# Ledger of designs, part 59: designed miniproteins, single chains

Each design is a single chain, and the fold is of that chain. pLDDT is the mean over its residues in the fold that is shown.

## One batch from the design tools (miniprotein)

Design m2165
Fold by ESMFold2-Fast:
Structure m2165 (fold): chain A 72 residues (1-72)
Amino acid sequence: LAEEIQRILEEHGLGDLAELGREMAELIEKEGAVGATATAMRLLALGVERGREEEMSAAVKAILAKYDEIEA
């Protein structure tokens, strides 16, 4: 999951946030669904603040879909 989140961020031009993606993966692994929700909200807020909301929205959707696949 951590490697997948980092890769998704890099593929969407958010490579400068790849380290944050690793931290978020750890939060998801530790907190489960609550961690996934918190991660999504935090990343979306950062995307808006940095003028990359479209890229971040796409990345967050991919991250959440990946988490759902693992939990299914």
Scores: mean pLDDT 74

Design m2166
Fold by ESMFold2-Fast:
Structure m2166 (fold): chain A 55 residues (1-55)
Amino acid sequence: SKEEQEKAVKVLEELAASREKVTGKPVSVKELVEELLKIAPDSEDLRELLKYLES
């Protein structure tokens, strides 16, 4: 679970870097998780990941 969260963060960091390269605007992993929660508000996994990032 914790290792899975760490891997998920790594993937999101790569996605954030790619998005920043395309848009020219910096984006954080936390911001990406918050955007994903707007699409899937019932996702417990995303909610747990957000808490992990805030801890």
Scores: mean pLDDT 78

Design m2167
Fold by ESMFold2-Fast:
Structure m2167 (fold): chain A 80 residues (1-80)
Amino acid sequence: SEEEIKRLEEEAKKAEANGDYKTAGDYYHRLGLLYWERGEYEKAAEYFRKASEFYQKAGDTEKANHYRELAELAERRAAA
C-alpha cells in the first residue's frame, strides 16, 4: 500500500541518518520489490540502485552487485 511505502521510506532515511547502511539497504531493497510488484519499474530501479549503494557502504559487495543488476533489469523493463 501507499502507506506501507511511506513508512518504509521514513525508516530507510532514519537508518541512513544513523549510519546503519545495512538496514538502509534492506529497506530500499523492500521498496524496490514493492514498486516492481506494482509494475512501476522506474521507481523500482531507483530503489534497487539505492539498495546497491548502501550495501556497498556496508561492505557487502555481493549484495551491492546483485541489486545493481536488479536495477538494470528494472530499467530495461521500464523501457519495454
Scores: mean pLDDT 88

Design m2168
Fold by ESMFold2-Fast:
Structure m2168 (fold): chain A 60 residues (1-60)
Amino acid sequence: SMEEKVREAVERYKAAPSLEEREQFVADLLMKAALSTNYDEQKALEEAVRKVMELLEKEK
């Protein structure tokens, strides 16, 4: 589900030990969303990107 993919992305983001690795994770997730050929997967990845980007902005 979309909620499951978003939850997994947030958990992976929080598990990253440094800000640099969190920034890299967000960049990698954004690339994955851009390259997705499945509409439902792309929507889930885009929502996940939105959530982890919000978390990253709070850390700056």
Scores: mean pLDDT 81

Design m2169
Fold by ESMFold2-Fast:
Structure m2169 (fold): chain A 101 residues (1-101)
Amino acid sequence: KIEDFDEFLEKLQEFIENTERIESAKDLSDEELLKRFEEALAISADADPLKRYLVSVLALLANLSLELAKKMAENSLEDVISELNDEQKELLNKILEYLNI
């Protein structure tokens, strides 16, 4: 859970405006996924490692769904995962698997 929801939304909006949208998880190469994750990590460069990771995953998912990003910021990750559609779950699993988490 991110403490400052409004700051999180501002950073997400900047990321979405400056980053090309993800059309499909299936079309992302490992190199493109890594590049997008590195760009997302820059949003939270000064945060602790766990918060950086969480914000980066949220930013990538927000590029697919802003509504999902809002839910993740307000709720626990586990609760939100249960509400993900198949494409969102595939994207999340691909990110987690590639990063070995």
Scores: mean pLDDT 53

Design m2170
Fold by ESMFold2-Fast:
Structure m2170 (fold): chain A 55 residues (1-55)
Amino acid sequence: SDRDKIEALLEEVRADPSLSEQEKRFIELMARHLYEKHGESAEKIRAAIETLKAS
């Protein structure tokens, strides 16, 4: 399911050593907001996370 894909993405974020704990928290909240409130796909959320990490 898309929810399971989102949880897998968040596990990847939590395991990323390049991100601070504050960045990980922000990304998780943003990803959950996009999925739960806006119905964004896991693919779109992955792209948003990658864009944020590149910023």
Scores: mean pLDDT 81

Design m2171
Fold by ESMFold2-Fast:
Structure m2171 (fold): chain A 86 residues (1-86)
Amino acid sequence: SFGLVKIKITELGENEYRLEIEEHPYAEESFEKLLEALRELEAQGLLEILSVEPNVITFRLLDTSGEAVGRFIGAVLRASTINSGQ
């Protein structure tokens, strides 16, 4: 089955965001998946991770193109949906 994990997005400033994973049985898996995806985007030069804390990631978006924003949104949506069945 799918678990829907809520991720709170807060705009801190110009292209700077905080992602907070809400309490959930799959919060740890969601956090790990999100962090891995954001590190891949950082390696591609699309964003810069500023801080990592338990269930909280702060980053700056370096590429504000529709494609880069779409990839970021996709990463958040995938992290919000955890499939532990099959």
Scores: mean pLDDT 80

Design m2172
Fold by ESMFold2-Fast:
Structure m2172 (fold): chain A 61 residues (1-61)
Amino acid sequence: SREEVERRIRELVAENQRLHDEWAAMEAAGTLTPDQRAELGARLQALSDEIVRLGRELEAM
């Protein structure tokens, strides 16, 4: 349903914010390696892509 898609988008947006906060904390702590940055970047990109996909699905409803 539309409400389920909207709820899922909110959950993904919250997770995206959480990962950004974790990234920033790791950078500030000096613990973020280039490989970890690439992995976290890929995870954030996948999450962003899913949010965009669901947003388009919601608009098509």
Scores: mean pLDDT 85

Design m2173
Fold by ESMFold2-Fast:
Structure m2173 (fold): chain A 86 residues (1-86)
Amino acid sequence: LLAALGVALGLVGLALGLAGVRLGYLAGDREAVAAGIGGALAGIGGIIAGLLGLAGGPATAVAGLAAGIAGLAAGLAGLAAALAAL
């Protein structure tokens, strides 16, 4: 369950990061695009860590959840930066 939650949070972080990239492109702001890309990459990292948690033990599942949360936070930050640029 923890590993699955990590994957889900990573997916949300990736989606938010990609939304930040899209809004940054619309605003013509390279900083907002870079922040969105960073959020998307962190989200991907969360997904990978979550998937590894599914194959590993409880410690790996906890690491996957933590990485997923970090990906979500980075995705939100990327989206917030893009919105601030608009």
Scores: mean pLDDT 72

Design m2174
Fold by ESMFold2-Fast:
Structure m2174 (fold): chain A 64 residues (1-64)
Amino acid sequence: NEFIAELEKLIKEAPNEEARKAALEADILYGLALIAKAVGMDELAKKLFEEAKKKFEEAKKLHE
């Protein structure tokens, strides 16, 4: 999954604590979204994916 690969790279190459924290928050939210989807909580999974993507974009901006 391209999202997970980019996210792992952002965590590994984080230039500072803020960037690393944002990337880790995105990773946690994405993991929770996958669990929610697996147990049939589709609405919750969708919201968690949206929050994960927001944190991912935040991490990318902080990585600059």
Scores: mean pLDDT 81

Design m2175
Fold by ESMFold2-Fast:
Structure m2175 (fold): chain A 71 residues (1-71)
Amino acid sequence: DEKVKAAIKALEKMIEMMRAGVPREEALKAMVEELRKAGVPEEQVLAVEEALKDASVEDVETALESLKLSL
């Protein structure tokens, strides 16, 4: 539950940054840092980073909606 909530907040931050014109690489780094600070295991952080490294903002929004369904 808490990890899922942390992931939701991290993805929302990534979306906000990308929509504000921040490059995807910087938005991805900020998201990864939020996940690490929230105590998400490194293997899961790396998996999320790999999944989203080439993602469009629409892809990140789809991931966020999928994650919200897990609550």
Scores: mean pLDDT 80

Design m2176
Fold by ESMFold2-Fast:
Structure m2176 (fold): chain A 66 residues (1-66)
Amino acid sequence: MDEVTLRAALAEARRLLLELGVSEAEAEAILEEWRANPDAALIREDLLAVGVSEETAERFGRALSA
C-alpha cells in the first residue's frame, strides 16, 4: 500500500464516520488506530460497530490493509 492510496481511503472512511454521527475526535482516534495496526478484520469490525454496511466495511478493510 502506498501513502497516496492509504491517505485517500482514510479520508473517505473519516467522511463516512462523520456522516454516521461519530464525533471528529472519535473518528480521528479510530483512524489513528487503523494507521498503527492496519488489520482488515479489526477495521471491518470497527466499521460494523458504528453502523456501516458489511459490504462497505469489507471494502475499507481491504483498501486499508493492502
Scores: mean pLDDT 77

Design m2177
Fold by ESMFold2-Fast:
Structure m2177 (fold): chain A 60 residues (1-60)
Amino acid sequence: AFEFSLSFSNAETAEAIAKQLKEKYPEVSASVSGTTLTITTDLPPEKAIGIVLEVLGQSL
């Protein structure tokens, strides 16, 4: 399993990203603690990071 965390400027952004990840990529587990988003998946690191970056680009 691959696990990493991303910090955002505010908790609402982290929560929005987590919701999009869970909706579009059910193979990814996403949890939010304050402004930090923790992602856990069995996908290779490059794929996991790519998915998160794609969702970040789509979030308002």
Scores: mean pLDDT 76

Design m2178
Fold by ESMFold2-Fast:
Structure m2178 (fold): chain A 95 residues (1-95)
Amino acid sequence: SHMERLKKLIEEFEKALKSAKRIVEQLAGELDPETLERINKLLDELSKLIKQAKEAVENGDFDKAEEYIKKAFEKMDELGRLLREAWARIQARRA
């Protein structure tokens, strides 16, 4: 059950990351350079953590996989917060 749970979480993170990248691509022209740089750094860090989690699961290292997944949750939350703040700034400029 542990392996199935971890694989499902990794799949959901891959889907979430793909969706986040699409949103960033659509907003790239409206984001300030500093915010775009921070977002791209978080996307790169998330991609790395997801890859490391997948490799850990494939190697049977479930403790290590859970560590990477926990870090991915933290980075995904940070990305979501940054995107919400960026969207609020874009809306304020349009008003």
Scores: mean pLDDT 85

Design m2179
Fold by ESMFold2-Fast:
Structure m2179 (fold): chain A 55 residues (1-55)
Amino acid sequence: HMIYTTYPGDTLENIAAEFGVPLEKLKAANPELAARYSDLDPLPEGTKIRVPEPE
């Protein structure tokens, strides 16, 4: 996994799309964030996201 630091307006959905990973795989790698934020909710700036490698 690599770590991505969010910018204002980043969402779990757009991060998954940008890195070419399935949204469900991104959510599984970040269960606390997935529980706290919906797929389209803006994440706080400076949030560290674990990005899994695509298949």
Scores: mean pLDDT 79

Design m2180
Fold by ESMFold2-Fast:
Structure m2180 (fold): chain A 78 residues (1-78)
Amino acid sequence: MIDTKTFDNTPLDEVLKSIFEEAGYEVTVNSSVELPVFSGSFFNVDPKETSKILARSYGLKLEINEQGKKVTLTISAA
């Protein structure tokens, strides 16, 4: 079954929560700056691969603990 998620000007934390929460992960967002918004669709939503794509696109750090089912998004002004 192809699982497709579509977002329109959705804050990045909400995008990540939508993807990871359905996969049973807890999402923690540590941000010292305003979060970017995302518009687009994902096919065959693999939380790990989708996270890599978003992290690369927005220059973000994502840490995934697969055993503990936790994901941490960190955005810092350097």
Scores: mean pLDDT 72

Design m2181
Fold by ESMFold2-Fast:
Structure m2181 (fold): chain A 68 residues (1-68)
Amino acid sequence: SAKEDLEKLAAEYSKDPRIKAELIGDDTLVLSGDLSPTEITAIALRVIGDYPHFDVKVEGNTITITAK
């Protein structure tokens, strides 16, 4: 399910101590952290590739992943 996929993503990226993963409701995951713009873009592209049914937005050093 979308919720289980977001929880799995949150668990995976929270292993990096530089990344804060925050679940908002049942449909949104926000990743933020002390990462370079290149690192943020690389993470966003990986999520897009693995979860094409999710909407991924990058704003500064924040990645917002929303279930469609």
Scores: mean pLDDT 84

Design m2182
Fold by ESMFold2-Fast:
Structure m2182 (fold): chain A 56 residues (1-56)
Amino acid sequence: SAVEKALREAHRAEVLRAQEELAKLLGVSVEEIRRAQRSGKNSEEIAKKGEELEKK
């Protein structure tokens, strides 16, 4: 339906924005965030990686 299409498009835009913000916050690329999401990694595992980079 038109409503489902609009919600899907809005959701995609929000996800992209969230991925960019998260990548900036962790100092990694958006591609790295997408790779982690495809492999089933959660935000907590990504955050741990950012924390390890800070210790180096």
Scores: mean pLDDT 69

Design m2183
Fold by ESMFold2-Fast:
Structure m2183 (fold): chain A 90 residues (1-90)
Amino acid sequence: MDKEAIEEFKKMEERIRELKERLRELVAEGKISEEEAEEAIRRAEELVEEARKLLEEYLKTGDKRLLSQAAAKLTAAQLVLIGAIIDAEL
């Protein structure tokens, strides 16, 4: 059932978008450097791209291990952004 996997992926991408927006707000507030925020965003976007490739392969093969790997990459992207936000707010 590919619909649930696609919906979960979209929800995770939306959370990542919100975290990127928060980091950009923290740059505007002077709480984090533009360089540090851009590096965190870049790393998160690389992980999202890897997750998309894994999801596309899952949709072709049905291999649930690829779905788990995609979810892990999206979780890693969220943690990169959350870490940068926490460091900026401390």
Scores: mean pLDDT 84

Design m2184
Fold by ESMFold2-Fast:
Structure m2184 (fold): chain A 83 residues (1-83)
Amino acid sequence: EEELLDAIDKVFREARKEKLTNAQVAARLAVVYAEHGKVDEAISLLDAAAQRYPEHKADFEAVKAAIEAGDLETARAIVDRLA
């Protein structure tokens, strides 16, 4: 939990520095959850984000597929591609 909370805090610090959108933050948080074994939470967040930001639905679905396959490197690469 402590490591997960530190990783979440890091995402919010990056969001402030890089002026990330809420959609970009949601995608980064989903990868953080998956990296810490919270796969169900990651998938739920991506599903909610796809409904909230339908313009990014294809990217959220791609991240979800990578997480479900256990390919966290691909999931991170997809998130880094989000504009």
Scores: mean pLDDT 80

Design m2185
Fold by ESMFold2-Fast:
Structure m2185 (fold): chain A 80 residues (1-80)
Amino acid sequence: MPRVFLEMGLPRLAAQEALRMKRLGYPLTKEDAEALTQAGKGYLEQGKYDEAIRYFQAALEVDPDNEEAKKLLKEAEEKK
């Protein structure tokens, strides 16, 4: 349950569950996009730009209007 993991401060687990649900064709919410964005931000802070880009792209596939994901994706691509 992505929302529960995000509320508990576990965005990586929430993001992994969101990616699994996406692959199985389940509808994802803006909360799932937020979890993906926060996981990507964690990878960005670790210098793992390729992983960060993957998570931000997944977040934007779920919520294309997510301004935080757009800004962080651009930052990760510019630093790569």
Scores: mean pLDDT 75

Design m2186
Fold by ESMFold2-Fast:
Structure m2186 (fold): chain A 84 residues (1-84)
Amino acid sequence: SPLDKLIEIAVKEAKRTALNEVARHPELLTWSDEELRELAKAGAKGLAEMLQILLLNSLTPEELKKIEEAVEKAIYETLKELQA
């Protein structure tokens, strides 16, 4: 579906951004689980809001929530994987 493609693109961009942020700020690798979750949540909200603006407010609240949840998970898991 078009939503699945948007989620895939958003997740790929989120992972790339997380990798770039760790490269610029390696201290992120020392952050607590709670701090990483807060960062992932904030990042996901920002990306979802930007995507809604770029798509001229065409996403439903349910679609926006699915994108936001997928992006939050992608950021968090990428950061945790880099800490391992």
Scores: mean pLDDT 86

Design m2187
Fold by ESMFold2-Fast:
Structure m2187 (fold): chain A 80 residues (1-80)
Amino acid sequence: DAAEAAGERARRLAELAAKDEELREKLLETLERDREEARRLGLPEEVVEALERLREAVEAGDAEAAAEAARRLAELVLAA
């Protein structure tokens, strides 16, 4: 399941980012670029919101919230 796999990867990355400031900064920068790209492409607001939720979860070090946001994002992309 692609959505479950995305959630699991995001959880692991968020856990690593909570312990590694450089990784956290890089992930936050990447997610901000992805959010701006989604906005430029005119993707649904739900996709932009899911990316923002993922960014907030990574910033907070909340691995479970990151997993849920990434799973939601994958579900939205697969439904399009």
Scores: mean pLDDT 83

Design m2188
Fold by ESMFold2-Fast:
Structure m2188 (fold): chain A 81 residues (1-81)
Amino acid sequence: APTPKSELDAIAAALGEAARAGNILATYEYAKKLNSVPNLTPEDAKKSGVSAAQVAGMMLRRMEIELENGEVPEIAGIGVA
């Protein structure tokens, strides 16, 4: 079954809070969880209020590359303004 909007919104809020706190591992875990939603289109994300899921997907890929290289991920555009 698809993840309900309220659950995705809660994860997105937790992601933003972890990012603002500079908690890289928590941010990565929440981004990974949001990126588990398959075939999320921009329209579906806007319709469900979960535009953060696509941003989390991009961040997850970047974090994976940076973590594999032993670097601290740069968190841009999620709760760190």
Scores: mean pLDDT 55

Design m2189
Fold by ESMFold2-Fast:
Structure m2189 (fold): chain A 65 residues (1-65)
Amino acid sequence: SKKEEAERLADKAYGYILSGDFEKAVEYARKALELDPNNEKAREVLMLAYSLLGKPQEAIDLLNS
């Protein structure tokens, strides 16, 4: 299902946080949110990744659109 695919993409995004690839973490978290906008893990990863990139406002803007 789309929800299950979103969860796999969110897990992959978190994996990119752990490896220090914050740009890919953003990419995969956004893909997860396209499939399931309410995916909590993807929202959290997106906020964390943009914070680590020095762009916390970009995550806020995306999550409120």
Scores: mean pLDDT 85

Design m2190
Fold by ESMFold2-Fast:
Structure m2190 (fold): chain A 80 residues (1-80)
Amino acid sequence: SEEERRKAIALFAAVAFETEADIMLEKYPDNEEIRKLAEEVRKLVDELRTAIENGAPLSEIDALLDRAAEKVAEMRKLAE
């Protein structure tokens, strides 16, 4: 139950990262590096959703979330 709650929180965080990536892509539509990073975030979020559906361990889900966070941080630096 606690693990299920933590996985749900990870999914909410992942959706927030995808939303932020989409907003940055809208603001910088001609920036190819931002576009590439936004696509990578979307793929990681899709992979995270699939991992949850397949009952993957929390460690795997957390690793996917951390990778998505890193990509969003890279996008933030490019937007500066």
Scores: mean pLDDT 87

Design m2191
Fold by ESMFold2-Fast:
Structure m2191 (fold): chain A 94 residues (1-94)
Amino acid sequence: SEKEEVLKEDIEELRRLIAEIQATEDLRDPTALLVLLALHEVIKALEDALEGKLSLEEVIEAVRKAVKVIESDPNAPEWVKEGMRKILKRIEEV
């Protein structure tokens, strides 16, 4: 379904963001660790939705919470904030 395709695409994009953060950021930085944890929680929510364990509304709420956490941290890189906004927009348009 279109919903499953969007969920899979967002999981792939999140994994790409995680890989870039791990390659470019100091993982001893508390901000980088907090961002990585938030991204992993979103991936789990998207995977649970693909398995029918979460509704689309519940996964959108999980993504919105992660976006708020990342956006509220002034030390979080702008490119990560932009990536998360794109992920949220894509899933909301389903």
Scores: mean pLDDT 82

Design m2192
Fold by ESMFold2-Fast:
Structure m2192 (fold): chain A 70 residues (1-70)
Amino acid sequence: MSQEQLEELKERINRLGVEAVLQVDDPAIIQEIEALTKETLAKLEKAKTLEEGQRIVEEFERRVKELLSK
């Protein structure tokens, strides 16, 4: 994928992480969301295709929803 596409996906991950943190009052869950965001950004940098990058973002969103259900 292009550098521009990678930057857009990173921005989306950061935005989803911030939006999730704003919904949570539990500091432990907030820390887990922040750690997951950082881990996902690192994985995204290794993605070679846009499709792979999009899958990483979708999996991040799913995992964030799982954390919010705790």
Scores: mean pLDDT 82

Design m2193
Fold by ESMFold2-Fast:
Structure m2193 (fold): chain A 94 residues (1-94)
Amino acid sequence: AASRDEATGELTVGGVPLTVRITLETRDGVTTVRVEVLDAAGELLGEATAEAPAADAVAVARALHAAVREALRQAAARLGVPAAEADAAVRLPG
């Protein structure tokens, strides 16, 4: 069966509060990670997608980290915030 997990978190980049929405969908042994970064009005500021083998937790974690970083970099660019501040906001477990 296909599975779907969704998580929403808040973070601040350059003094701007943002919402990060993470969706993980697993189908046919592949986990697709989708990350969306939204402002307080729900405007999409950044988006990234990555895929990894569902059985490889390390590959899934790397895909998630890469997608989060890319989406936050896009959001920072739209807000005129230096990339270093966006990178500092990313803290993933493990």
Scores: mean pLDDT 76

Design m2194
Fold by ESMFold2-Fast:
Parts: sequence; C-alpha cells; structure tokens
Structure m2194 (fold): chain A 83 residues (1-83)
Amino acid sequence: HMKSLEEIQEELQKALDELRKEVPITDEMLKAMNELQEAILNGDEEKFEKAIERLRKIAGDTPAVKRFIEALKELYKYLKEKK
C-alpha cells in the first residue's frame, strides 16, 4: 500500500492545520519549517534530521507536532524513493 503524492500532501495539510490549532506559529518555528522545506527540496537528510529536532525543541513534543513530523518524513521518503 503506497501513499500517492496527493495523499501525502493532504496529510501534511491536515497535520499543519492541527499543529496551528494546538501550537502558535512563531518566527522561530517558521524558520525551522523553512529549514525543513529546504532540506526536503535538496534531499539533504542530515539537514532534515537537524531541522526536525529543532522543530521539536521549539514547538514541543505534542501529538500534533508528532503527526506533522510523521507527514514530513513520508514526504521526504517519497521524494527520495522517486529518484
């Protein structure tokens, strides 16, 4: 059972919407999300892992943050596997 890009994008949007309801989006959190986006686009696994750790430190380890991180990992995996 393989998730399509559209399914992954929908899960990301839902996770982000949940995150926004439970955690305030601060300038620091926005910077961490921008770092995640750059790492995903560049396929930089080390930068991706560091950005995830930073996001957890800023936003906390809540269920919404965990869901968002899981959705980001699925997107990263999809882009890596696409080659």
Scores: mean pLDDT 76

Design m2195
Fold by ESMFold2-Fast:
Structure m2195 (fold): chain A 78 residues (1-78)
Amino acid sequence: LEELARAAAEAAAAGDVAAHDALLARLGAELQALGDMELRKRLLALALERLAELLEAQGRLEEAAAARAQAERIRASL
């Protein structure tokens, strides 16, 4: 699941919307099957942090900062 969340974030940062959508659909289905709210939050926070790293690499610093802030808010709720 962590690897899947990271792959989705990487696809988004690369601009591959189709791959991102497919990976998020798989992640959503697996998380729904687990029923674990804390696990869902942890994986979402991880995906956002990986997205932020990739956005920084692309020079999209404002979007990266927003993603990191969202990840931090989710972690604070755990």
Scores: mean pLDDT 72

Design m2196
Fold by ESMFold2-Fast:
Structure m2196 (fold): chain A 66 residues (1-66)
Amino acid sequence: LEEALKHVEEGIKALEKGDYDTAIKHFEKAIEIDPRNRAAHIVLAEAYRKKGDLKKANEAYFKALQ
């Protein structure tokens, strides 16, 4: 749980810097550790949306809603 949260925090920092690929990797790692972390799925969707990958963004949003 704490390790997943650390990856979410590092991903958000990367997202704020415009490093969407690094942000995506951190959010994917957080989801790997805690697959039910809705916040991680939401920020992953935002990272894909900012990168222009609308299909992957929609897939991440759908998982956040489950």
Scores: mean pLDDT 82

Design m2197
Fold by ESMFold2-Fast:
Structure m2197 (fold): chain A 88 residues (1-88)
Amino acid sequence: MIEIELSPEQAEEALARGRERAAGETDPETRSRAMATAVAEVAFGEEAARRFGELLERYVAAVRAGDREAAEEAAREAEAFLREAFAA
């Protein structure tokens, strides 16, 4: 499983960005996606985080639609993206 290790300063920045991004959102799934995107922005940069965010949005949409196969596919693509980003 992918582990993202941030410095204390990077973790604080990711939390601040995640809270700001999620400030108008009450849905826990959307809120957790916002936090994951903020961590990716701090770890990989804004462009890579934007691509990761698109994969997470596809995953959340599939979960909400009850499309288990599409959700599993989107999750695998998101994991592969994170592994590739960390391997670089």
Scores: mean pLDDT 69

Design m2198
Fold by ESMFold2-Fast:
Structure m2198 (fold): chain A 60 residues (1-60)
Amino acid sequence: GPDEGADAAGVAAASGAGGNAAKAREAHLYQFQGDGEKAKEAALAGGASEGAAERARKAT
């Protein structure tokens, strides 16, 4: 499937999953596995704010 869609969803979930932020962070880490730059790019491509993208990058 298209990586951009899956990446954007994963980053968005890690950046702001509401009550399940910890689970979203785990899923995000599993998807990107230390590729913080890719996580940040995916967040920005998905329309996330710079702050949310930075959090996703750090979470990775």
Scores: mean pLDDT 60

Design m2199
Fold by ESMFold2-Fast:
Structure m2199 (fold): chain A 90 residues (1-90)
Amino acid sequence: SAAEKAKWQAEKAKAEAELAKDPNNYVAWLRLGNALDNLGKKEEAAEYYAKAAELMAKDPSQRDSLRILIGVLRAIGDTEIAEAMEKAAA
């Protein structure tokens, strides 16, 4: 719907603003990836989820959360995003 598209465009803009302030903010990379996936930009979404995964993998406190997130994405059928995250985290 137009309302849903507007919501995801607003989330994209917020995430981009957060990343402009801190490019190491993996939460903002996840939000950007999620917004792009919902806007149908799956290849861009996979790239930004991969950036989040790379940053999360470098933080020992986030490694379990990263593994769980990849597992959830595989379970709901976002296999390409899950594979991109797994490769980036290696």
Scores: mean pLDDT 87

Design m2200
Fold by ESMFold2-Fast:
Structure m2200 (fold): chain A 60 residues (1-60)
Amino acid sequence: REKMKKMAEDMLKVVSGEELLKLSREELIELLVKLGYDEAEAKKILAPFKNGKEFIDSIL
């Protein structure tokens, strides 16, 4: 959970909250990889979420 919060914070440094909610799982993984996260780790953490809204809702 703490790692998911850090990922969300890092993404919010480069995209708005509204943009983040609209991203698909694949787009979230691409963004995290661009931010320096490992692709396999990003895929594993994001596997239960379909989009940015589901991901953010899980950590609020």
Scores: mean pLDDT 80

Design m2201
Fold by ESMFold2-Fast:
Structure m2201 (fold): chain A 78 residues (1-78)
Amino acid sequence: MAEEVVRLVGEGLRALAAGDTARAEALFERAEALYATLSPEEQARVEAAGGLEVARLLEAQGRTEEAAFVRARAEALA
């Protein structure tokens, strides 16, 4: 499901931020495997929702301009 892929990507990004590269890679590999089984419409939903998760991470890092761009793009896909 699209939501599961987004959750795995979000967890992977948080693991990377925490320095846990091995966990991040395992989560990203699971996300990629699930993403490949999705329809194009579901993949577009993952891109929209995944973009929002990336935007939140960028905001937390103080990259507000980049976060705004990513959020706007993700919202356009939803």
Scores: mean pLDDT 74

